# Designed miniproteins, single chains, continued (4): the designs that were tried, part 62

Each design is a single chain, and the fold is of that chain. pLDDT is the mean over its residues in the fold that is shown.

## One batch from the design tools (miniprotein)

Design m14270
Fold by ESMFold2-Fast:
Structure m14270 (fold): chain A 119 residues (1-119)
Amino acid sequence: KVEVVESGGGTVPEGGSVTLRGQILGPYENLVGVAWLREPPGGGGKAIAGISGDGKKTSYADEVKGRATISLDKAQKTVYLDLRDLRREDTATYYKLAFVLVDGVVRMVAGQGARLTVV
């Protein structure tokens, strides 16, 4: 089975920084891309960053643009999200969504979620 193993998060001061990471494990034919979803405590999850499976294309939501960096280590199959200048509104659960090709079908595999609290 394909799975995402997550680390990072915790309690971080306002104005601080955090690195969230997820390794994509298991058998798949190709990595199509990875997105990071931010889900605040009140609900309404939104994709905030994305990277293509070849690592060549990145995208960012306006609310994190200029203070987020997404990167892919293809050899280690690990995706990183660096968040800087943290705000209290960044308090959320962050999910890594990996889009992988399995048996000719694109599947979305989600991690368990990394909880970030900004104080």
Scores: mean pLDDT 81

Design m14271
Fold by ESMFold2-Fast:
Structure m14271 (fold): chain A 102 residues (1-102)
Amino acid sequence: VTLTQSPKEVTVEVGETVTLTSTASESVSAFAWYRQKPGSGELELIGENGALAPGVPSRYSVSGSGTSSTLTISDLQPEDEAVYYSQALDTGEFGEGTRVTI
């Protein structure tokens, strides 16, 4: 399975809403979304299978199954600046990432 993330990069302002999309080459049962903050070597789980990870703010939402998944972040804050990665949980395959700059 190949995951294509769109957009590849986006620049947004504080308080805006952004939607990131992942498209799979084949149908998958569940997606996960992760972020990697600037200067961090760590991938942080945002959500999987339509549910947010514990401690993730409610202004985040994850959705989708089959061939498409979306991560939506409302009321963007400076701390949301990161590269966001999708994963197909069936195969472990990651997308190439979307860079969000604020």
Scores: mean pLDDT 85

Design m14272
Fold by ESMFold2-Fast:
Structure m14272 (fold): chain A 63 residues (1-63)
Amino acid sequence: SELEEDLARIEAVVRSTDDPVVLLVALREARELLEQATDPELIERGERVIREAEEKLRALGAI
């Protein structure tokens, strides 16, 4: 699905960047995607991506 493809893209961005501005954009995109998601597996994956982005932002001192 398009939501799965979008989440995979966001996940790849979170894993590949150390730029806090890019991470904040990815975090927003992941949260917006989760508002549209009804699949439990997709929701769980999205929640993991959000957690990873938040942890990375905390390590960078951005949040």
Scores: mean pLDDT 86

Design m14273
Fold by ESMFold2-Fast:
Structure m14273 (fold): chain A 99 residues (1-99)
Amino acid sequence: PLGTTYTVALTAHDTGLEDELIASLQQSLSVNPNNVHSLFGLGTLYYLRGDYEKAKEYFEKALSLTPNNGLLWNNLSTVYEKLGDKEKSEEYRKKALEL
């Protein structure tokens, strides 16, 4: 399910529909602040924009709600790599593979 959310976010980024998707995801979070799909979507969109600190925040919140989600561990691994934290990147990637 989060893989589908990732694909939707990537398509919005590629087609220039990011603002519409961000608004929709933020509206979803205003109704349910623990909506994992919306948190994951916002994390993915900020990652694609190069805002790795915001991507980290959204992915970490989503992971706290779904700790056995390998896709979130893998995405946080990639975010930590972009932030220069190779040790955490490797730790989080190992976690993704174990799930």
Scores: mean pLDDT 80

Design m14274
Fold by ESMFold2-Fast:
Structure m14274 (fold): chain A 64 residues (1-64)
Amino acid sequence: MSPIERAVEEIVAGLKAGKYEDARAFMLETARLPEEDVERAIEAAKAGDYETAREIIRESLERR
């Protein structure tokens, strides 16, 4: 698994566990993703759409 894929799966696992604030902090502070992408990913996860959340996170990481 690539470093990007590992990061995506770790973040999604946190979102599935309901650890939204921990996932937000990791995405903003460690992964340095834009706030807009972070909030869209969290909203998708809250709606139960983890595939959309995964895609938003992957695209955001790859755009760097």
Scores: mean pLDDT 82

Design m14275
Fold by ESMFold2-Fast:
Formats: structure tokens, sequence, C-alpha cells
Structure m14275 (fold): chain A 91 residues (1-91)
């Protein structure tokens, strides 16, 4: 149902908020040489979270499937960012 799709998308937004908190912690622990790169990744995730919030506000029954697909694409981008940040922290 569309209600279930909206709930799922709200759970993804909560996940993006958690990712921002994790990346803020990563920024504090990053070696000086990697701090700017980690900061840029954090800013990218913050921008994605704001775009997802805006998409959710503008969701209609007509566009809900297109909005869900866009949010899933953003989730994939955030996962790739998290993998890159984790690699930097392991160096």
Amino acid sequence: SNEDKLLLMQLYLAGLTASELVLRGALEKAKEEYREEVKEYLEEVEKIRKEVEELLKNTTDENIDEVLEKILEYMDKVTEIEKKVLKLLRE
C-alpha cells in the first residue's frame, strides 16, 4: 500500500540521519590528512538527507513509486560514501 511505502521511506530517512551521526564521529577520529575528505563526504550525506526530506514532503499517490526509486538511489550513494570513509579510517 502507499501507506507502507511512505513508512518504508520514513525509515530510510531515519537511516540517513543515523549515517550523518556516524560520519560526524568519523570526522572527529580521522587523521588530519583525511579530515577535509571526510568533511566533504559528510556534507554530501547532509545534502542527500535534505533532498530526501524534500522528496517526502512533495510525495503524492501519483509520484510515490518514482520518489521511492530516487530515495533508493540516494541510499546506494550513501552506502558507497560510508565504505569510502571506513577505508580512510582503516589507513
Scores: mean pLDDT 88

Design m14276
Fold by ESMFold2-Fast:
Structure m14276 (fold): chain A 68 residues (1-68)
Amino acid sequence: SLEEEIKKLKEELEKALKESDWEKAHEIMRQIAKLVGLPEPAKPKNRAELFEILVEYAEKVNKKLKEM
């Protein structure tokens, strides 16, 4: 189900963040965004942009997930 996919992706996101795999974390965020109907974050060109995107977008994704 959609809910199971989102839960699985959130677990993978947390694992990627814990392992400092920022490229994988961004890819997972894009997949979650598509599933919940949010626009995907742009692909970062450097690590600083990735952190900015992760911080701002994580709250938007979590808010949308709570509404489902």
Scores: mean pLDDT 72

Design m14277
Fold by ESMFold2-Fast:
Structure m14277 (fold): chain A 85 residues (1-85)
Amino acid sequence: DKKLAEEIKELLIKLGVPESEAEEVQNLIIEGKYKEALQKIGELVSDFNLSPEAAELLREAALLLSEGKYEEALELVKKALELLV
């Protein structure tokens, strides 16, 4: 979903992620490469001091992804990032 990809990109930028990295995440989501998108987000957020609540939501998203529930995983990622903005 283009809207979800844009929202995640904007949230990452607001958190201090470089625009180029955030755009890579957006493109992966638009291409339906949800697993790769979540792996990239995990790498990016490890460089930032996110709240424990956001970190837990990202961990839950990774578990959903491992179960093939990639759309639900991305929704949790968006929710986690929204809590920090």
Scores: mean pLDDT 79

Design m14278
Fold by ESMFold2-Fast:
Structure m14278 (fold): chain A 80 residues (1-80)
Amino acid sequence: MIVEKVKEAVDRVVEALRAAGHEETAESIRNYADSVIEKYPDDKKAYVNILISLVLAARRLGHDEVAAEIEKTLKEIEKE
């Protein structure tokens, strides 16, 4: 399901950010994603926007491999 793929992507970025010492940023991203999922559980565009934000955050902090995995998830969601 789209929601499960988004949650998995959020978990990967949050874990990478926490490991790098960016706890506040990790918590902010998780709270943002959880809020969007709770309020708009059927909004595909909202999920795409979450994934784009995660890719940008991961790349900015040097986690290019995590960003690449999220881009694969984004492409899978765009096909649905």
Scores: mean pLDDT 78

Design m14280
Fold by ESMFold2-Fast:
Structure m14280 (fold): chain A 60 residues (1-60)
Amino acid sequence: MELSEEEKKLLEEALEKILENIKNGEDTEEIQKLLKEVSEKTGLSIDEIVDELVKIKQSL
């Protein structure tokens, strides 16, 4: 998947927020909301976003 720099930044910011939410309270609904917002901003499906987040996490 070819992502713009803006899309990559949004995904990295979303991953950081997701990890912080998991650390603070494991709020599944909040995580799903963040994924939907990133999907709307990037035009990617939730599945494509999850795949890219996994790739980013592997590089951390």
Scores: mean pLDDT 72

Design m14281
Fold by ESMFold2-Fast:
Structure m14281 (fold): chain A 100 residues (1-100)
Amino acid sequence: SKEEVLKLAEEAIEELERIAKEHEGTELGKLARQAVEAIRQAVEKLKAGELSEEELLELMMHLLLTVRDAAIAAGDEKTAEVAERLIERVKELARRMNEE
């Protein structure tokens, strides 16, 4: 549902903002900040009817995979785990929407 997608996007933004603050001045922090900006813009487009729920989930997936890979490269297993949990939630929501 649109409400579930928006709620997941809000939770992803909160976690990514925390990662960006904790990793300020690093590539991981930069990628997390860019992900926040991209998701915020996509949320506005979804609300305007310019983007589908499926397109927002696909965007979030790509951004979270990028942040996860950067966390792994940085040796930050905890941040990689946070990104992976969000990825799993995106996958489950996308799966349920495709079954409707």
Scores: mean pLDDT 88

Design m14282
Fold by ESMFold2-Fast:
Structure m14282 (fold): chain A 51 residues (1-51)
Amino acid sequence: SRAEELARRTLASLLAHGYSREEAAELTRRALLSLGYSREEAERAVRAAVA
């Protein structure tokens, strides 16, 4: 999905900039929420991205 694509790209970018996996996942979730995705969609997308 678009949310999963955005989560993968955001997570990869944050990891490249020195964030830990946990920090990158949290920041990615918050970024998706800020873009208007629901909490459930954001959490699902981040889980898919870190798998």
Scores: mean pLDDT 85

Design m14283
Fold by ESMFold2-Fast:
Structure m14283 (fold): chain A 89 residues (1-89)
Amino acid sequence: MEEELERLVVEYQRLRGEAQDLIDELSKINPEYAEKLRAEMAELDAEFRRVLADYEAGKITPEQALERLRELVERMKKLIDEAKKILDS
């Protein structure tokens, strides 16, 4: 359980780094769209911090933290796919 949770934390951080690089590249071509994606990423980051804080405080179970982190990872992957689609246009 906890090992899987740490794995998802690491995966989220790696995906966030990829998203940031893509948004920075997109900002050179379409700055308005890049700002939209930055705002979406900021919301994901806020939710990610809340999940970790709630888990550390014992407010949510490991199973709940795992489910929320999986959801955040999938949402970050969708943001990356959106950025790539615009860059390839």
Scores: mean pLDDT 87

Design m14284
Fold by ESMFold2-Fast:
Structure m14284 (fold): chain A 91 residues (1-91)
Amino acid sequence: EELKEKVKKAKFEVEVEEGLLLMELAILKITNVELSEEQKKEIEKYLKEAEENIKKAEELEKEGRLEEALEAYKKAKEAVEKALEIVREAL
């Protein structure tokens, strides 16, 4: 089914963005780059938003609500991308 494959792809894209974020955060730590208190709070906010949308997407996927699951994975990816942007701006 086309929609099922789109959900699988969206989930994979979230995992890729999470991996990139973890790598950039590791680089910040190794290079001893200081994040401001505000930047840390924004990153935490976006990571929480991503986590909530991933959990929602997994529940919707199990219920067969694939269109809503796809939308939730899309929101999760957008949240991770926003966190990654903050990290990259600090580098």
Scores: mean pLDDT 85

Design m14285
Fold by ESMFold2-Fast:
Structure m14285 (fold): chain A 74 residues (1-74)
Amino acid sequence: EEELVRRANELVEEAIRIVEEGIKKGKYEEAVKKAKPLVEEAKKLAEQTSDRETHLKVVAAELMIVAAEIEAEL
């Protein structure tokens, strides 16, 4: 479980960083395209763990991507 938690958190942190940078630069569509696969992989890893904190981080990253998708379509 330790490796799954670590990998999931690394992927979430990278995805959040990509989305935050994309928001700052107004490159919402590009940020979503790059971050979404990372969050999807993190979600699959997190689902194999019992770590609530990791699950919450994945959900937070998913919500950030949804917000960025909405901005990209405006």
Scores: mean pLDDT 81

Design m14286
Fold by ESMFold2-Fast:
Structure m14286 (fold): chain A 100 residues (1-100)
Amino acid sequence: KKELEEKAKKLIREAEELIGLAEIHIGVAKILLSKGPNAEAEALLEKARELLEEARKLLKEAEKALEAGDYEKAVELAEEALKKAKEALELAREALKLAK
């Protein structure tokens, strides 16, 4: 159905946007931590990077499913990628707050 294809494309786009935003927050926190180490913030960044890597893998699988016409699978994978990207962003924000 066209609705599932459009939903998959929208979720893939949202996941890409949040992955990009999480990468920016991780980068900024890394720069701040280079000037003042903080073990708690560093641990949060490590977890954020792991979640971001998982989100990227799920996003690639969602794109492949979309290309194959498996829209239901593309939606499921894109929703999982979006969830992981949101978790990564929250951890990156917390790390940034601790890094000050």
Scores: mean pLDDT 86

Design m14287
Fold by ESMFold2-Fast:
Structure m14287 (fold): chain A 97 residues (1-97)
Amino acid sequence: MIVQATPEDVEEAKKLYEKYKNASDDELYELLLELVREGKYGLAGALISLIVKEGKGLNAVKRFLEDELRRAEAAGDELTAETLRYALEGVEKMINK
């Protein structure tokens, strides 16, 4: 579950996004996984928000949200699952023209 981003998380997300500006969607997906594994949920959320705003890396965000949805469903967390389904619909609309 992604926690509310701090101003510091937003600043670091901008630096990461610039560093990964020409990275593949697979590399961005692996970056999101690494941030979550390190417990950097706020930074991961800020990076996702920046990807959605800029429109590059949307497939990385989609794959990440699909993985999180699968975990929430397996855990029986229906509130988190509903939130993730809503987020996925938004991202899919941006990807599918």
Scores: mean pLDDT 79

Design m14288
Fold by ESMFold2-Fast:
Structure m14288 (fold): chain A 69 residues (1-69)
Amino acid sequence: SISEEAKKLILRAIGLELRAIGLEFEADLLLKKHPEDEEARKRAEELREEARRLREEARELLEEAEKLI
């Protein structure tokens, strides 16, 4: 069975992945509504970079959880 500590890490990783999906969706909407807006492009890049950081943190949490299984 999965340990309680591993479950907590997995739940935290899921939360970060969901937040990353939300940021990616927001970035895509900005580019779709304002395809030629330089400011919108910059914001979309910032959102995508934040999403990448969250996914990296989620990956690290999942790797830690695997060590507890």
Scores: mean pLDDT 88

Design m14289
Fold by ESMFold2-Fast:
Structure m14289 (fold): chain A 58 residues (1-58)
Amino acid sequence: MSDEERAEALLEEARRAFEAGDYEAADRHLKQLVARYPELADLVAEAVALGREVRAAV
């Protein structure tokens, strides 16, 4: 699995956690994506946007 595929998997896990109302798990996955794959600008932008929604929901 490539770095891009791993980052996409983290974003998918974060989206599933958010949809389930597990905001702590969603935030953790998003932080891991940004910390491990900061060079993947498009995925980082999606993670930051979803992270803002997570914080607004809490």
Scores: mean pLDDT 83

Design m14290
Fold by ESMFold2-Fast:
Structure m14290 (fold): chain A 79 residues (1-79)
Amino acid sequence: VSREELEREVLGAMALMTAGVMKIRLENLKKTDKKKYEEELKRAIEELRRLLERAREAGDEETARYLEERLKEWEEELK
């Protein structure tokens, strides 16, 4: 395994893990504080867009598709 392959794999894993943690946090906030939920959702969408761009640049099609689906869901939730 090359350093480049390992870095790409780690980046993908971190992106998926970050998205998962954000989802859990948002679901908890939605039940307890709607205003804080809206603020955190906006931040999460921005972070997800950055992760998506990095996944696309790395050629990680699988991670990119997952992040695109999450981004679409979260943007719909914000509206």
Scores: mean pLDDT 77

Design m14291
Fold by ESMFold2-Fast:
Structure m14291 (fold): chain A 70 residues (1-70)
Amino acid sequence: SRFREAAEEFLRLARERGIPEEILEALRRAVDAYLAGDLEAAQRHGRRVLELLTPEDLEILLAAEEEVLG
């Protein structure tokens, strides 16, 4: 899946750029749940990301997304 490949590259870049492992783990679980069609689990894990996220972490994640998807 092109989406899985993009998600794995996104997570790799986020890790390299200093995103905390707790946030990376929650993001990975959200992606895996989404790809499995488990939207309730995807939303739960995504909510966990938002609970942990600082403004600085958000800027890193948005930059990584732009590089992978742009």
Scores: mean pLDDT 85

Design m14292
Fold by ESMFold2-Fast:
Structure m14292 (fold): chain A 99 residues (1-99)
Amino acid sequence: SLAEEFKKYTEEILELLRPYVEEEELEEARRLAEEMVANGEVTEAMLESAKFSLLVAKALEGDEKAKEEVIKMVKSKIPSVSDEEIEKKLEELKEELEK
């Protein structure tokens, strides 16, 4: 179901973010996701966003396949963007998370 897939992707994202975020913030994010699932607020657009966020998180951790999928998805929506610009944005996101 949409809700089960959304919860699974959210949990995987939170585990990947664990080194960069305080435990209290992770618990708050998990609680909000569980409330959205319980209230039937999960939409197909939210599921697609969670999928993309998971791929970005995996790419930041060094998953080359996830990085290639992120580049592919971004270029499909913004054809004018270069691979170099996408890679630079991923590096900027990683630097912000490591602060």
Scores: mean pLDDT 80

Design m14293
Fold by ESMFold2-Fast:
Order: sequence, then structure tokens, then C-alpha cells
Structure m14293 (fold): chain A 81 residues (1-81)
Amino acid sequence: SVVEEARKALEKGREAYKNGDYETAKKYFEQAVKLLEQAPEALEMLAESYRLLGKVYQDLGEMEKAREAVEKAIALERALR
């Protein structure tokens, strides 16, 4: 399923992040977001994916993209509350 593919992408992204490979982590987190945007049932996982993407964008100095990702996570979190 799309959700299962996204979960695997998040796992690989988190592993890359722990190893300091922020470019690879970014690619996997971007892949997870793209997959989860097609899965309305997975809004919690989508919000978490945007949070992780915001963090890696910040670590890479991509500050505008980091802000956009965090704002999307906040909007989703508000919709879930």
C-alpha cells in the first residue's frame, strides 16, 4: 500500500538522518510526503513527515522550505485536534 511504502521511506530517512546524511534523509522524507498526500487516512503520518522534513531542511540551511514544511505540519495537527 501507499502507506506501507511511505512508512519504509520514513524508516530509511530516519536512518540516513542518524548517520548525518541529510541529503538522503531529505529525499526519503520528500518521498514519504508525496506518497502520504495520496492517503487521506494517514494524516498523522503526513504531519510527522512534514515535521521531519522541516527539521532536515533546517539542518541543510533551506530555511524557507523548512518554514513551509512546519506550517503544513501545524495545519494538519490542528485538523486532527
Scores: mean pLDDT 88

Design m14294
Fold by ESMFold2-Fast:
Structure m14294 (fold): chain A 62 residues (1-62)
Amino acid sequence: AEEAERFRRQAEEDIKLAEEWDKKGNEYLAKGDREKARTYYLKSVAYRIRAVGNLLEAELAE
């Protein structure tokens, strides 16, 4: 179903964004900016949670 494909694509985008946020978090942590690192890590976690939700929706949509 087209809807299932849309949810899978959204999940893939969410995972890619989470990986980019992790990279930014690591960069700021390396610079000693713990507050910015924390912010980017939290964004990464949020996008990973969204990805899981989108994968579940894709499975239900078939």
Scores: mean pLDDT 85

Design m14295
Fold by ESMFold2-Fast:
Structure m14295 (fold): chain A 66 residues (1-66)
Amino acid sequence: EEEKKEQAKKNKEKAKEYLELAKKYIDEAGRSKNGEQRTELLSLAAKYIKKALEYDGKAEKLEKEL
């Protein structure tokens, strides 16, 4: 099913993008000398990791239906 393959691919791409954003915020947190800023950046990273997992799960579910 072409449509489901395209949707699965799109969800995998979004998961990868969110994981990339999470890594960026983790790197920024590691370079921060302000404890409050580090906490905020790590919270954002955790949020994007959760989003990445959601999209990866959606892609896996779509692939199973193929």
Scores: mean pLDDT 81

Design m14296
Fold by ESMFold2-Fast:
Structure m14296 (fold): chain A 71 residues (1-71)
Amino acid sequence: RPLMAATYLRIGKELFEQGKYEEALKAFETAASLGVPRIAAEAYRLMAEVYEKLGDTEKAQEYRKKADEIA
């Protein structure tokens, strides 16, 4: 489980760097769903950054709160 969660987190980061925001969100959602709290917290933080890039400030704030709850 930890290896797969870390792999999806890495894929999401690579997609985010490429500007593929929707694909990055899907990878981060998968990483967060795999039950590793540290990875889920980082995935939610990165999802917040993606939502800021998409102009969704409310979603960005929501995912920052989710990350803070776990971390």
Scores: mean pLDDT 81

Design m14297
Fold by ESMFold2-Fast:
Structure m14297 (fold): chain A 61 residues (1-61)
Amino acid sequence: SMEAIETAKAYAESSPLFAAFAAAGIALKNGESEEEAIKDAIEGGVPEEHARLGVKAALSD
């Protein structure tokens, strides 16, 4: 979602793992799948490896 992508953009440079985790929380609340949440984090500027880890962490909470 646009909100998830914007959240990822806000934190991607300073804290990429947190950016992905926070964005994933928003994406999942909005009914997006795990793969859609990963894509949102990547579009927000998070490297793919951090995007996958952050989304996995969000799913575990």
Scores: mean pLDDT 84

Design m14298
Fold by ESMFold2-Fast:
Structure m14298 (fold): chain A 99 residues (1-99)
Amino acid sequence: MAKEYLEKGKEYYEKGKYEEAIEYYEKAIEILEKEGSKDPILGEAYFELGKVYFEQGKYDEALEYLRKAEKLLIESLGPTHPELIELGAAELELVMEKL
């Protein structure tokens, strides 16, 4: 269920339909948060949502979700996982761009 919304969000993101991508990522997040999930899929959903906000120039929202993704992915996958390297690069870009 939540994974299906995440995949749909990615599809819209690839098409440049950022508002629709956000809608589907938020649906995935809502389901996973209600279930109390620490699943890496929730971290992935936060990361993807952060990327969409960055593309829209909403840097404060982007940074908020990237930080949520980092916390969850460290807890779920460990601090040296390749996904966290990509996340760290995205956070550094945001710091240089907005902050």
Scores: mean pLDDT 75

Design m14299
Fold by ESMFold2-Fast:
Structure m14299 (fold): chain A 120 residues (1-120)
Amino acid sequence: GVKVTESGGGTVKEGGSQTLSAKVSGADFSQLSVAWLREAPGQGGVGIAGISASGTKTSYADSVKGRATISKDAANSTAYLHLSDLKVEDTATYYNLVGGYSNGKPIFAFGQGAQLTVVK
């Protein structure tokens, strides 16, 4: 099956930057679209960034637009989310979701989550 393994969580000062990563195995990563979602304490999951399978189309939620960059490294089967100018409101568990098809079967998988805590 498809496995997503996230890293890059931790505690960061407000105004800083952090890169989250997700290593994907069990499918051809170049054929998968990628999204990052986050769950803030006491709130439901919200999509914040997406990138198409080809890497040619990206999308960002207004809450992170101008501060976030999503990317794919197909050679290393890794997705990245770089966040700059961090705010206390960016404190959340971040999940990487991958979607696509392999051998005519739909693929949908997500990681265990990476906790990011932003402090003043």
Scores: mean pLDDT 87

Design m14300
Fold by ESMFold2-Fast:
Structure m14300 (fold): chain A 87 residues (1-87)
Amino acid sequence: AEQYLRVAEIAYRKGNYEEAIKGAEEAIKLDPNNADAWELLGKALYKLGQYDKAAQYFQKASDLYRSQGNFDKAKQAEQNAEEAKAK
């Protein structure tokens, strides 16, 4: 899980959004409660113009961050979801 997320983050940083999506999806398959993986999946989909899916995954990340007590990241993910919905 951890190694897939790191690879996905590197891919995202390089602009390889499809590779970032694949890595984030693998991280989620291993740990569905990995909020960082859902957030990265949303970010990569947003970059590819998949706004409806990005909004859904940002909302999932926000819900998970909130349940884990990370209110700052939850608020940021919720804002990202609203921005995607506005497209």
Scores: mean pLDDT 87

Design m14302
Fold by ESMFold2-Fast:
Structure m14302 (fold): chain A 68 residues (1-68)
Amino acid sequence: MEVTLTPENVPLLARRIAELSGKPFEEILAKLQALLDAGITTVTVDELAEMLGVSREAVQAAADHLGL
């Protein structure tokens, strides 16, 4: 499943992934912001999980919560 990253949803997505994974919010936010800054606006759940070092389930649940 693809996730669309926007400046508006990135902070919300980072917070939910941090809550579900136990990783620091600042670390997740910085990595997602780096993708936006690089012009990467669409990523798969698997790609995000690998980049962030979190479970696929955490990314999927966060995306589902935000309607992504």
Scores: mean pLDDT 85

Design m14303
Fold by ESMFold2-Fast:
Structure m14303 (fold): chain A 117 residues (1-117)
Amino acid sequence: EELERVRRALREVGDEMIRWFREHFGLPDEFVEELRARMEQAAERADVEGLIDVIKEGFRRAFELQRASRAPWLPPELPELDLGDTVVEALRNLARFFEQLGMPRAAKAARELAEIV
């Protein structure tokens, strides 16, 4: 069933993204928990566009918080999450972004979503 495959892929993206944030960012627990809850809600609804928006906003806020902490690993140029005009293009661009960050499971799930949507 495609709907269940979509939900599973959305959860896979969310799970690895949250694990990556916990490992690489010194973010407040409440921020990470809010982000997790929003991603879980989007996954439950099979809301691909909603998940993309949550991911984009999550990275934007996380990068700003880490800049405030003067984290040395933070790249000097924040990647603009300019994901393109379609959901499919956004998912393909997110997959490449996830691969660059070392999130292979999220990247694979994003590619699967791009094929289904």
Scores: mean pLDDT 75

Design m14304
Fold by ESMFold2-Fast:
Structure m14304 (fold): chain A 90 residues (1-90)
Amino acid sequence: MEAADEAGIREVLEEIARKGRELAEEAQAADEAGDKIKLAEIALEIARAAREALRRAVAEGKLSPEAAERLLRILEENEEEARRMKKEAE
């Protein structure tokens, strides 16, 4: 199971990195402008892509229930922080 878990975790992290790269210019511009709402929206979009990758990895048997639960918890914590930041900036 360790090789399968490693592959699933890698796929989720690669999707986070890929989406982060796609949004890097937009995130930099928002940060320089002090646009906390836009930064929070970018963070939520990255989290959404990560959740889709996680769901796919679980469906393909690339993640154990324990590894999936750990990653989901981290994603949910990050999503809650992003939502809080957006709410505070509105």
Scores: mean pLDDT 80

